Designed miniproteins, single chains, continued (4). Designs and how they scored, part 55

Each design is a single chain, and the fold is of that chain. pLDDT is the mean over its residues in the fold that is shown.

## One batch from the design tools (miniprotein)

Design m14014
Fold by ESMFold2-Fast:
Structure m14014 (fold): chain A 55 residues (1-55)
Amino acid sequence: SMEKMEKEREEKRKELLGRIFELGKQLGDTTDPEQQAKLRDELREAGRELERLRR
């Protein structure tokens, strides 16, 4: 069984979900348009990575 690989993937998903949550919170708290754009880009990137890991 590839249980070790499965645990690694689950930990990475957990980290990505946490990052997405934090980025979303920061985006909601930010009033600077430039910072909002950067946060949106990072959120999009993290979401794309999460999509690749989801099955």
Scores: mean pLDDT 79

Design m14015
Fold by ESMFold2-Fast:
Structure m14015 (fold): chain A 60 residues (1-60)
Amino acid sequence: GIAEAQELARQAGEALRAGDVEEAVRLATKAGDEFTAAGHPGGGRTVRGMTEREAARLRA
């Protein structure tokens, strides 16, 4: 549900701040899936896209 999606998105953000790029992408993907399942596909796309974009920067 939405609460689960928000918790996963928060965890993805924390992983990204910690430099754990692989974990951040994994958590953001789960958050995106939960947002989509809860009827918020735009929110899911935003969370996944932003996390993957930042992950690419940190890997470079």
Scores: mean pLDDT 76

Design m14016
Fold by ESMFold2-Fast:
Structure m14016 (fold): chain A 66 residues (1-66)
Amino acid sequence: SAAAEAGLEAAEKALEAGDAEGVAAMARALALRGLGDEELAREAAAAGEAGDGERALEHLRRAAEA
C-alpha cells in the first residue's frame, strides 16, 4: 500500500541517518495499522522494540511487499 511504502522509505532514511529509534517507531506504527503482512509487521515491531533497527527494517520491508 502507499502508506506502507511511505513508511518504509521513512524508515530507510532514518536507518541511513543512524536513527534506530526512528526505524523502530515506523515499524510499530505500520504494525498497529495492519498494513501488508500482519505477521511480518508484528515481527518488525518486536524487533524495533528490542532496539534492532536493521532487523526491524528487514521485516518492515517484507511486510510492505506482501
Scores: mean pLDDT 70

Design m14017
Fold by ESMFold2-Fast:
Structure m14017 (fold): chain A 69 residues (1-69)
Amino acid sequence: GPNRSLILSAERESEEVIRLAEEKGDLELKEQVERLRKQLIAALEAGDYATAQALGRELHRLHEELLSL
């Protein structure tokens, strides 16, 4: 479908953030990102781009925080 590339990108970024959280020993954050991934993918599949954009920004914020200590 038209959202396949967006879903694959969301899955890939989510996997990277989950891996970083696990490497830092933050298992609660890992679980939060796993839930965020499910919500983001569901929003993309529903065509709810406003919700998907907000969730994607949150994922990116968490990614940046994990890279900056």
Scores: mean pLDDT 83

Design m14018
Fold by ESMFold2-Fast:
Structure m14018 (fold): chain A 68 residues (1-68)
Amino acid sequence: KKEVEEYEKKAENLRAERDKVIADTGAQLRADPANRDAISAETAGRVKKLQDEEDAYRKKAEELKNKL
Protein backbone atom coordinates (compact mmCIF):
# COMPACT_ATOMS: atom_id res chain seq x y z
CA LYS A 1 0.00 0.00 0.00
CA LYS A 2 2.79 2.48 0.85
CA GLU A 3 4.52 1.66 -2.45
CA VAL A 4 1.29 2.50 -4.34
CA GLU A 5 1.16 5.87 -2.56
CA GLU A 6 4.85 6.52 -3.35
CA TYR A 7 4.41 5.78 -7.07
CA GLU A 8 1.23 7.86 -7.24
CA LYS A 9 3.03 10.74 -5.50
CA LYS A 10 5.92 10.52 -7.98
CA ALA A 11 3.45 10.54 -10.88
CA GLU A 12 1.66 13.59 -9.41
CA ASN A 13 4.99 15.40 -9.00
CA LEU A 14 5.89 14.67 -12.63
CA ARG A 15 2.48 15.93 -13.77
CA ALA A 16 2.95 19.13 -11.75
CA GLU A 17 6.41 19.60 -13.27
CA ARG A 18 4.95 19.08 -16.78
CA ASP A 19 2.27 21.70 -16.07
CA LYS A 20 4.96 24.12 -14.88
CA VAL A 21 7.03 23.53 -18.02
CA ILE A 22 3.99 24.30 -20.18
CA ALA A 23 3.19 27.47 -18.19
CA ASP A 24 6.83 28.62 -18.26
CA THR A 25 6.92 28.04 -22.01
CA GLY A 26 3.91 30.33 -22.45
CA ALA A 27 5.72 33.07 -20.54
CA GLN A 28 8.94 32.53 -22.54
CA LEU A 29 7.04 32.71 -25.85
CA ARG A 30 5.59 36.07 -24.81
CA ALA A 31 9.03 37.37 -23.76
CA ASP A 32 10.93 36.00 -26.79
CA PRO A 33 8.61 35.39 -29.79
CA ALA A 34 11.58 35.39 -32.21
CA ASN A 35 12.73 32.05 -30.77
CA ARG A 36 9.23 30.51 -30.66
CA ASP A 37 10.03 27.42 -32.77
CA ALA A 38 13.16 26.55 -30.76
CA ILE A 39 11.36 27.08 -27.44
CA SER A 40 8.39 24.98 -28.58
CA ALA A 41 10.61 22.12 -29.77
CA GLU A 42 12.56 22.00 -26.50
CA THR A 43 9.34 22.12 -24.49
CA ALA A 44 7.82 19.28 -26.53
CA GLY A 45 10.86 17.12 -25.72
CA ARG A 46 10.69 17.89 -22.00
CA VAL A 47 6.93 17.34 -21.85
CA LYS A 48 7.31 13.96 -23.59
CA LYS A 49 9.97 12.80 -21.12
CA LEU A 50 7.88 13.87 -18.12
CA GLN A 51 4.75 12.24 -19.57
CA ASP A 52 6.62 8.97 -20.20
CA GLU A 53 7.93 8.94 -16.62
CA GLU A 54 4.47 9.77 -15.23
CA ASP A 55 2.92 6.94 -17.25
CA ALA A 56 5.56 4.49 -15.97
CA TYR A 57 4.86 5.34 -12.32
CA ARG A 58 1.09 5.31 -12.86
CA LYS A 59 1.38 1.85 -14.42
CA LYS A 60 3.39 0.57 -11.43
CA ALA A 61 0.80 1.97 -9.02
CA GLU A 62 -2.11 0.42 -10.95
CA GLU A 63 -0.37 -2.97 -11.12
CA LEU A 64 0.04 -2.93 -7.33
CA LYS A 65 -3.58 -1.79 -6.82
CA ASN A 66 -4.95 -4.54 -9.07
CA LYS A 67 -3.03 -7.08 -6.99
CA LEU A 68 -5.11 -6.07 -3.97
Scores: mean pLDDT 80

Design m14019
Fold by ESMFold2-Fast:
Structure m14019 (fold): chain A 63 residues (1-63)
Amino acid sequence: KKKLEQQYVSSYTAYKINEVGYEFSRKLAEETGSKELEEHARLSKKSAEQSKKLAEELYKKYK
């Protein structure tokens, strides 16, 4: 129970951090036209989606 709770909190926190990173990088890429920042935004979005999926799976296993 406690280990699943810790994993859930960690995954959800990672999701939120990467979501913020995605929004920041996306906005800056739109303002500068930087392909590097656009790529950074895509990676952050992918990481956020992976962390969200893991958090959802862990939540279903939590009792």
Scores: mean pLDDT 79

Design m14020
Fold by ESMFold2-Fast:
Structure m14020 (fold): chain A 90 residues (1-90)
Amino acid sequence: DDAETAAALTANLEEARAYLEALLEAGKRKAEELGAEEAVRALEEARRLVEEALEALAAGDYERALALLREADRAAQRAAELIRKALEEA
């Protein structure tokens, strides 16, 4: 049922969030080391969007949660591209 599906998704996202937070923190440190302030902002935006998606899942708003996760993915991709560019120019 929807509640069991939401619980499974929330548990999986909480596990993924711990890994993602560690990855985002490492990425943020690297972006700061490279002076890539826009990448730092994009990583912070991705983290915020993931947290909002988890809140939406807890509220049972699955469509909002999916939309927020898609935005988080785009923000993370933007950060990765900015870090890649900064590394090539370092």
Scores: mean pLDDT 75

Design m14021
Fold by ESMFold2-Fast:
Structure m14021 (fold): chain A 93 residues (1-93)
Amino acid sequence: AAELVEEARRAAREAVEAARRGDREALDRHLARVFEIVQTLADQGHVDAAREAALELYRAVAEILRLQGASDAEVARILAEGEAYIEERAAAL
């Protein structure tokens, strides 16, 4: 579980870097990898690890939105809503 969470953090970071370069193919690939890790951890019942990986995905999406011109307030709202949703789903498992 811990190794997959670290891989998710790395893939999320690579997605943000791809977005900064305008490399949409690399962006899509790295985001897809983070999503795969979240699904894998959830399917295996690793709830806490799946939550950590999902938070890394939301943080990457928030940074990409900021790079696309979203305000800090809009990004903070999206992150707060995402974190609340993840915690609600994790508590239900």
Scores: mean pLDDT 79

Design m14022
Fold by ESMFold2-Fast:
Structure m14022 (fold): chain A 67 residues (1-67)
Amino acid sequence: ALAEAEKLRAEGDEAWAAGDYATAAELYRKAVELAKTTELTKEQALEVVNAGFRAIAAEVEAELRER
């Protein structure tokens, strides 16, 4: 589950780099949901928080660019 969540986060990073913020936000959200189903260490919990922050940022970027 955690490894799968990290893979989705990496795919989100690739979408973000390509300027596809809507896809990046979707992938980051999926990564966070998968990570929530796993027992987390402090480092893993920080990574989940970071991924959630990126998801919000990507969603905001996509919304602003649609204006």
Scores: mean pLDDT 72

Design m14023
Fold by ESMFold2-Fast:
Structure m14023 (fold): chain A 73 residues (1-73)
Amino acid sequence: AATLAQVAALLTANLGAVGAVAAQILSAYAAASDATKTALLSGVIAYLNAQGKADVAAQIQAIAAAAGLTIAA
């Protein structure tokens, strides 16, 4: 399984394709519950914010919301 740091690094490396990368992550965890997907994305958002990547974190939050997930981070 990918760590939050690995997922955040993948998203940061692909800033121009954040939507596609987020979709790949959601697809990789398709068998997981919405709670698990929400926890993973919340952790990624928190990690990105801690690294000063609030703009990327906001994009991931918007993508998660579009996928029907509620993100609190």
Scores: mean pLDDT 69

Design m14024
Fold by ESMFold2-Fast:
Structure m14024 (fold): chain A 56 residues (1-56)
Amino acid sequence: TDPSAEQVERNAAVVRGTNLLAEGASREEVRETLGLPEATIDALERSVEAQRELEE
């Protein structure tokens, strides 16, 4: 199944947002840079925190 252009764009933004958060960028910076919804940013932040907790 071929993803829509919007889905591809969102997936790219999610990957970039995750990378920025992992590098220590703020939620505000991610929002300003990528324009992601607050719910998406919250989910990404939780994912980054969970990854840190697995092997600290």
Scores: mean pLDDT 74

Design m14025
Fold by ESMFold2-Fast:
Structure m14025 (fold): chain A 65 residues (1-65)
Amino acid sequence: SAMEARQQAAIERLRAESGIVRDVRVRDGVLEVWLGPTSVEQEVAAKIRAIGVGIELGLEVRFHK
């Protein structure tokens, strides 16, 4: 569907734009993001981008390390 295509494109964009993102999944209305070890500044930047994607897709965002 168009929504599934948009969701997949946003996930791939997040992975490509955030050098510390290890994995991204959507499950039960939640955007789950796995972050690798990195600096505080890089973690904050990655979280801001992920939250932006969550807002775009209407999903709650959950972070894992």
Scores: mean pLDDT 78

Design m14026
Fold by ESMFold2-Fast:
Structure m14026 (fold): chain A 69 residues (1-69)
Amino acid sequence: SMAAAEAVERVLTRLVIEGRISPEQAEKAFRAVMELLERGASAEEIAEELVKLGLSREQAEEIARAAVE
């Protein structure tokens, strides 16, 4: 949904501004989350994929939570 996309983008933008992830990591994470949401993935599945992309568990869980609210 657009609301989920906006929430995820907001978290990713903050993490980039804070220097905690790169813009490339943020773009990759955003694409992965949107694809997983289209497939009906759970928050746990989303977080697991984000960790595989190099995000910390804390970052992955925050993003996954934003995606599934």
Scores: mean pLDDT 86

Design m14027
Fold by ESMFold2-Fast:
Structure m14027 (fold): chain A 62 residues (1-62)
Amino acid sequence: MEAKKKAEEARRKLRELFEKKQTPKLTAARTVGVELLASSLILEGKYEEAYKVVQEAIEEAE
């Protein structure tokens, strides 16, 4: 139950991150790294860690 909710939130945050990164910024490599790491964590069922990684990247991108 909770895992599915966390997975949905993590995916939504990934999309939000990409939308925020539409503006040119020096952290392009960071965005790619976060996408790969979050995707890997989701596949391993570590949804909470994936969510945290994406959230931290969004804050950093701001």
Scores: mean pLDDT 67

Design m14028
Fold by ESMFold2-Fast:
Structure m14028 (fold): chain A 57 residues (1-57)
Amino acid sequence: GAAAERERRQRAVRELLTAIRERLEKEGASVSKITATLLRAIGAEIEGASLDEIRAL
């Protein structure tokens, strides 16, 4: 149902945000760049972007 799909998506988004942060930290990105990228990813989720679009950020 829609509730289970929402919970699955929220978990997937949380995992993607963690993966994005980890990737950028490994690349030596600044705290400012990491913060801006995570905010952009959250914005993409609010706008209904696909998980693949969020992963690419």
Scores: mean pLDDT 82

Design m14029
Fold by ESMFold2-Fast:
Structure m14029 (fold): chain A 75 residues (1-75)
Amino acid sequence: SYEEELLEAVEKAREYVDAGDYEKALEILEEIKKKAEELGDEDTLLGAEAAIALIKGDEEEIAALRAEIAARQAA
């Protein structure tokens, strides 16, 4: 199922982050992002975009995504 595939992908990305292999973690997160976009899974999409931005150190993108997540939680 999508949920099983998502959990496996998230666990692999986490393992790469824990190992300091940010390049491979980003590859997995970009795949998660693409799949979430295809399925309209907005919560997973925002989570993947936030994780990618954090790894890349993109402060502007991090701020924008945090604002969007906060707005969704307030609604």
Scores: mean pLDDT 80

Design m14030
Fold by ESMFold2-Fast:
Structure m14030 (fold): chain A 61 residues (1-61)
Amino acid sequence: SMETLREQARAMARLAAERGLSPEQIEAVKENFRRLARSEGASEAEIEELLAEFDRLLAEL
């Protein structure tokens, strides 16, 4: 569900911040999330919204 994908995006953002991932590692994480979200039936617009929330949360952590 979209709520499950949103929870996953938030969890990934927290993990990236906690581990101090590099920009390159963050790009890999985002690419893996795009593939997962597409496999779960998310639209490209929904994926972009989830990744925008991921970026916003990362910037605040």
Scores: mean pLDDT 84

Design m14031
Fold by ESMFold2-Fast:
Structure m14031 (fold): chain A 62 residues (1-62)
Amino acid sequence: MDEQIQRDQLLSFVRMAASVLRIAGRDDEAARLLEEGVPAAERNDVETVTRLIREAFARADA
């Protein structure tokens, strides 16, 4: 039960972060985050999801 809730929350977090990147004009980083982050979220890998989002925003700001 907790794993399913965590997966759904991580998926929402990845999608929201990708939307923010797209609004910032970084469709390339949004696409990469979805390609890498969705599989990580599906397996409940919180650490990988958090790292991928942080790295995507760091690259988008550079």
Scores: mean pLDDT 81

Design m14032
Fold by ESMFold2-Fast:
Structure m14032 (fold): chain A 76 residues (1-76)
Amino acid sequence: SELTELQQKVVDNVKKAYEAYKKGDYKKAIEHLEKAKEALEEMKKLAEEQGNEDLVEASRKALEEIDKLIEELKKK
């Protein structure tokens, strides 16, 4: 399903961001977090269309955490 594909994109990109972070490659970590953010925004829109309020809230919280991580990494 489209939702499953978006969930996979989020997980894969968060894992790649963490791998880059561990190597000190903050630019690459940010690039992967931005891709995870794009997938989360699409998940949120799909959840809103389907009336899945729990998924909307979960996606919103995940987006806030990703944004915080990106801003912290940009300071390095």
Scores: mean pLDDT 88

Design m14033
Fold by ESMFold2-Fast:
Structure m14033 (fold): chain A 55 residues (1-55)
Amino acid sequence: MEAIERMIRDLQEGAGMSEEEARAAVEVGLRQAEDSRLTARAIAEGRPVEEVRAA
């Protein structure tokens, strides 16, 4: 939400990206963050990452 809009703006201002390019880059980052969250949850629950991801 606010953090996503800030990331888009930072990429536009810092890297000279278009709004669409910046949004695509943020979407990739969010996907990576979700993978990290699932991995952390699997470790905390003592389960394989694939089981947590598939459930």
Scores: mean pLDDT 73

Design m14034
Fold by ESMFold2-Fast:
Structure m14034 (fold): chain A 58 residues (1-58)
Amino acid sequence: MESVASKHPEETDKLLAEDPELRALYEEAVRVHALTGDVAAVLPLLERFDARLRERLA
């Protein structure tokens, strides 16, 4: 599925500042990628991030 963040970059940036849960998901994805370099390990975190964004943008 296409990333919700790529469709709504301005809204995503605003929500990252306002929603601590969404920000935590983003920061965890960045941390996991930095530690493992494994895209497959990051994908489920990105999926949860996109689901949260979709919920917030609805």
Scores: mean pLDDT 71

Design m14035
Fold by ESMFold2-Fast:
Structure m14035 (fold): chain A 57 residues (1-57)
Amino acid sequence: DLEGLTAVSEAAARGVQAGDLDKAIEETERVAKELGIDPEVLRSILAAARRAYEARQ
């Protein structure tokens, strides 16, 4: 579901921009669970978000 992937990616990106990684991860996982996102895809999105957060610090 491409729309679900977009929603999850946007939630992760907003959290990274806000500087609250823990809340971003929690919200991203909640949205992914509600939308039935593939666990491998979710893992990839979270890994990218963590790398982006670390690169900005």
Scores: mean pLDDT 71

Design m14036
Fold by ESMFold2-Fast:
Structure m14036 (fold): chain A 59 residues (1-59)
Amino acid sequence: SPEEVQKKIEEQKEKLLKSKKDALSGKELKEKYFSEDLKLVIGEEDAKTLPGLNIKKLE
């Protein structure tokens, strides 16, 4: 089974390299990545700024 182990390692390496290449070339992947990351950041900010937004609306 050393051949199977080596194949698995190579597959993982290729996946990582392809992931980076696709993220750079693929607009679709970049859009999804950006959207997900933005949601993670905004999610915390939204929870913090929510009361502030309400105060401004009350004015």
Scores: mean pLDDT 55

Design m14037
Fold by ESMFold2-Fast:
Structure m14037 (fold): chain A 58 residues (1-58)
Amino acid sequence: DAAAAGLKAMAAAGGPTASPQVMADAFREGGGPQELVDAIAAAKDSAEAVGAAAAALG
């Protein structure tokens, strides 16, 4: 789904040293939903929030 594609793109863009904004941009370009992009950009440690949102989407 779109969330899974976004997570894959985000993983390719960088690891724990990548900024939330860089990860959010990669997630968006990978096809992730805008609401998850916003959540990633806003969170200091977004892995749990992204995982929960991806689970909610399906």
Scores: mean pLDDT 60

Design m14038
Fold by ESMFold2-Fast:
Structure m14038 (fold): chain A 71 residues (1-71)
Amino acid sequence: MKEEELKKKADELYEKAIQAYNDGDVETARKYAEESKKLAEEARKMGYVDTAKHAAITAARALRLQKEAEA
């Protein structure tokens, strides 16, 4: 898979996580955050370090939104 495709998937997963969170579906938002985490690991294994960092930041931001909803 090309690095550009991995970046696009990371962005799509983040948008889906935000959408689910805005809909009050915290569990679905959490699932999309976990998928972003897996994408970061795959990118890292392929040597796409910058893409892996981007996906990891995306996952962390989605998880932060979930924590703010719980507070």
Scores: mean pLDDT 73

Design m14039
Fold by ESMFold2-Fast:
Structure m14039 (fold): chain A 95 residues (1-95)
Amino acid sequence: LEEGKKALQEGRYEEAIKYYEEELKKDPNNAEAWTVLGEALLHLGKYEEAKEYYTKALELDPNNAKAWYVLGLALYQLGKYEEAKEYFQKAKELE
């Protein structure tokens, strides 16, 4: 986890993904790990995969404003502008 956070902070997104994937093998209910994997994938331009991982994070913690916001960003990059607006609004309501 600590090495994964360091990799994410240093922009080593491929490496961060490997660390958090191993964490999820141990605890698939770790909402933070799903959120961080989505964030790393978003930075790598893998918007469909990022959407799937953030959706999983929200299934585990639906009050995670950051996950709603970043899922909105992924949808926006995929051209789903109206859906992205709804997700941004949901993130704002939770703050």
Scores: mean pLDDT 78

Design m14040
Fold by ESMFold2-Fast:
Structure m14040 (fold): chain A 63 residues (1-63)
Amino acid sequence: LTPAQQAALWRAEADRYHALAVEYDKLGEEYEKQGNTELAQEWHKKAEEYRAKGDALRALADA
């Protein structure tokens, strides 16, 4: 792979992880509305993990 191709792949994967993080945060918000604090916390934690994975790949692509 060229450096440009490698960076493009990392950005695409980062975008995917960030999209999943948004979906997981929405699930957390839905459980908050239901008063299910435990499930809400679980989904928000999962969103944070996926956001971090996306951020790491984006940083790698931008290096």
Scores: mean pLDDT 86

Design m14041
Fold by ESMFold2-Fast:
Structure m14041 (fold): chain A 55 residues (1-55)
Amino acid sequence: SMMEEMEKKKEEAERLGVRGVVLRDKELLYQAAELLESVGDFEAAKALREKAESL
């Protein structure tokens, strides 16, 4: 279902975001932000992009 697909994308974004912060990897943070944007979570995506730019 669409809701289950959105939940999986959010979970994947969470994993990539955590890894990006721990590893200081801008690409992982941008990938997480793009996943969040794809499910309409623009606020969380913006926060991850700002974290990437501050690394």
Scores: mean pLDDT 85

Design m14042
Fold by ESMFold2-Fast:
Structure m14042 (fold): chain A 50 residues (1-50)
Amino acid sequence: SEQQYQQYQQDLEDLYELAKKDPKKAGEILGVDPNDPEKVLSTIRYLQSL
């Protein structure tokens, strides 16, 4: 539903804010390399575009 989609987008935005402050933790949550903060951030933005 549209409400579920909006909640998912908000959860991803919250994760993006976490990734700016703690990219290792955000990377672990996403299952991407936590030592590459740019990749963590770009992965979240990619997921938001789906």
Scores: mean pLDDT 81

Design m14043
Fold by ESMFold2-Fast:
Structure m14043 (fold): chain A 77 residues (1-77)
Amino acid sequence: GPSAWQRVAEQIAAEAAAVEAAARAAGLSDEEIERLVSAAIEEARARLFPPDATGGAGAGAGGGAGGGGTARLKAKA
């Protein structure tokens, strides 16, 4: 199957392609598109290749989404 690195590369490519498509749709210049795509690639690299990301399973579900036993409860008198 595909390696973890291949999946990361696909994610970076997908994000870059989405940024490029959005920029083109917005009528930006080639220079602006290049800048945005480069920034998106750098940001994705920093996010997906941090020094603590060994094995590709970062605990990303850290949001307090509620549900289960803990919910945002309004005290109803």
Scores: mean pLDDT 66

Design m14044
Fold by ESMFold2-Fast:
Formats: sequence, structure tokens, C-alpha cells
Structure m14044 (fold): chain A 85 residues (1-85)
Amino acid sequence: SAAEEEQNRARLERLIAEGEALLPAIEKLLKESTDVEVSNLAAAFLVQLREMKRMREAGKVPSSSVLDQAEALLARLKAILAEIE
């Protein structure tokens, strides 16, 4: 629906903005983490962020399921980053 597309466009913009802001921390986590699960999570999110940026450049809006997955990955990474002393 048009309403869902507009909501997903707003979600896409927020996801890219948050992902870009956290990019240096996520890249550092990927390089320095000895935990393979954490490294895999960071790598998976970087792939999703690149795809989201490509979709935005093409004027495309991701499906809700794709956005849900990317947002879940970002939320997990934010939790991991918050635990770093």
C-alpha cells in the first residue's frame, strides 16, 4: 500500500542514518572482535547497509520484512557496542 511504502521509506532513511553514524564502530568491531558470532553480525549488517544505500540511490523502497531484518541486526549491534567498556 502507499501508506506502507511511505512508512518503509522513512524506516529506510532512519536505518541508513543510524548505520552510517555507527559505521566506524561497526568496522572496528569487525576488525578487532575475537568472537566469530559478533564478527558475523557486523559483516551481515555492513552487507545490509550497502544494499539499503543502493536501493535508496535507485529510488526503491525495501519490503517490511527486509527492513525488519536490517533493523534487528542494527539493534543487536547497538546492544553489543553499549556493552564495550
Scores: mean pLDDT 86

Design m14045
Fold by ESMFold2-Fast:
Structure m14045 (fold): chain A 100 residues (1-100)
Amino acid sequence: MEEVLEELAKKHGVSVEELRAADRGERPITPEQLDALVDYGIYEIELGVIDAIVKNIERRTGDKEFAEELRKKAVDMLKEGKSLTEIDRFIEEELRRRRE
């Protein structure tokens, strides 16, 4: 969570400290800070989708450790800028590989 906020702040050329202060309502939000916060909100929504997919896999496989490993890899892919479609494809490929 904090690491993603730091990367998004860097991407938009804003200070993490200033972005955190703006998010807390301590300062007016600049356009660049707003863009960073919007990207962070999108990231949180995408993370929620990944969590739902991983929970579904845990239920289908009965393997919590495998599901937790997939979640970690999916979150890393999301941080690298991979789309949810690419992440879903990766998860389904890993699920097939596990069966073999």
Scores: mean pLDDT 76

Design m14046
Fold by ESMFold2-Fast:
Structure m14046 (fold): chain A 70 residues (1-70)
Amino acid sequence: SRAERIIKEAEELIKNADKYTVQQIKEKLMELSYETSLLLQELGKEADPATINRLIEALKKIQEVLKEKE
């Protein structure tokens, strides 16, 4: 699913955060956030809450990594 792809991309970014610049992580976070927003708009109220929570937590984790690198 598109949600699982976004989660996988976020997890790979978090795992390899030391190999990216702050700017690259910011750009990837913006891309994943935008893609997540589009997916949520498309799914609406039929979105699985567990999957939505995993998406939000993955994005939050990227934000935490950014704070640690700044």
Scores: mean pLDDT 80

Design m14047
Fold by ESMFold2-Fast:
Structure m14047 (fold): chain A 71 residues (1-71)
Amino acid sequence: SLAPLAAAGNAGGAAAAGGGDLEQVREAFEVGLKTAKEGTAEEGARKGALAGGADERYARLAGERAKRAAA
């Protein structure tokens, strides 16, 4: 399924947009991927984005985008 990849990519993108460095983007990607494997793309992208240092708004938008991409 596309859910883990959609979550990881959107989480990393949100972390980068929020001013994160490469380590934060990597963390966002990994958390998003792992969370989505056991849950939803939306949850994975949101949690990954927050783990990468994105704010609540960027995390929410990442979740919405991941949900659409995984549909």
Scores: mean pLDDT 86

Design m14048
Fold by ESMFold2-Fast:
Structure m14048 (fold): chain A 73 residues (1-73)
Amino acid sequence: MERDRQILEIINILRNSDKFVTKEEIREKLKYPVSDEEIDELIERLQKAGIDIEKEPGKGYRLKNPKAKETKL
């Protein structure tokens, strides 16, 4: 389903970034409309799946665990 594809796209965006990625940057990279709430839900789903994602107000999202950046998707 589209949600699983969106999850893979978001994790790839975070994995390929060396810094915090804002919600605006995620929307730009996805090339299609997503709401801030949808991004938050997708991030929470990734965190529940064991992906260690750091969230900071004003900075956005970053993979906290370097090992996760090397994980096969």
Scores: mean pLDDT 71

Design m14049
Fold by ESMFold2-Fast:
Structure m14049 (fold): chain A 68 residues (1-68)
Amino acid sequence: MRVTLEDVVAVALAAQEIAKERGVSTAEVLRRAAEGDEELIRELAERTGLSPEQAREAARLALKMGGL
């Protein structure tokens, strides 16, 4: 599935907010979502308006880009 750069940025920003709430790094949130953490994938999807599949793919790409 293709995601846009805008989707990747949106997921990275949502992951940063979740990281602040949970007291972890943005990279940790993105890594766990990319690895298939269903709870984090759903939360990222809900915050960004993306499907769970798109949110996971965007998290994987954001992690490769250094988490923005």
Scores: mean pLDDT 82

Design m14050
Fold by ESMFold2-Fast:
Structure m14050 (fold): chain A 71 residues (1-71)
Amino acid sequence: DVVRAWVYRNAGEEALKRGDYETAIELYEKAVELAPNDAKAWKGLAEAIRKNPSVPQEKADEYEKKAKEAE
């Protein structure tokens, strides 16, 4: 639900702040799964992917588009 999505998004933001990009990606993925209209979660997911060179960068472009659609 939206409340759980908010918890995952905030946890993802904290992981991103400490440089734990892989954990941030996992937490943001859970947030957008529960609330696909949360623009901040999509934007955070894209940023976490761009900071992790081991993950395909085209996913960041896709998720940035999702963030704009949710705005």
Scores: mean pLDDT 78

Design m14051
Fold by ESMFold2-Fast:
Structure m14051 (fold): chain A 60 residues (1-60)
Amino acid sequence: APLLAVAVHDFEGATADQLSFKKGDRLLVKEEVDAAFWRAVNLATGAEGLVPKGFLEIVA
């Protein structure tokens, strides 16, 4: 099941696969891609991409 996460820091995606977000944004985590990244949807924008695990806190 997807998990809800909150961004604890701003992040600017460096590649086309990475999702940019701001501190306080809520993201729906869909899957783990590797040890550093999840695939998630930013619920404020509807955009999907890779997000760094260290910038997010799971809340649900």
Scores: mean pLDDT 81

Design m14052
Fold by ESMFold2-Fast:
Structure m14052 (fold): chain A 58 residues (1-58)
Amino acid sequence: AEPSAEETRRNQLIVRLTNAIINGDEEEVERLRKEGLTDEQIAAAKKAADNMNEIAKK
């Protein structure tokens, strides 16, 4: 099934969140939280970014 407009918008917010975390842009993370991202989504994205950083460290 094709993603809905709501799903596409949510996915765009998640991509922006991941990029903000990778770049250390805490202000952007805080803005995205106000846009409706949950604490769980933010924590999951931070965990994913930490995993990527550990892989790149090798």
Scores: mean pLDDT 73

Design m14053
Fold by ESMFold2-Fast:
Structure m14053 (fold): chain A 89 residues (1-89)
Amino acid sequence: ARDEALAVGAAVGEVLLAASRNPRRGTTFEADGVTLRLTADLSPDTVIDFSLTDDGRLRLRGFTAAGEPALEGEAALSPGAAAYLRSIL
């Protein structure tokens, strides 16, 4: 439960670092089930949608305030972290 939630959070962070190549201090996110709001080098009000692949990987897609794609990436999850993410989707 808690450890799996932290593992999902860490995987999200890894995808964002890899996709941005320019991580911003003070990046914040709020989880509302499947939606994260991220303040980064992208436009304000950028939203991140996340899902689980069939292979148990976290998939992130970021959208601007206008709804255009801004970033995309995937990160590996442990079986426990994948099961936790599936339970809250």
Scores: mean pLDDT 60

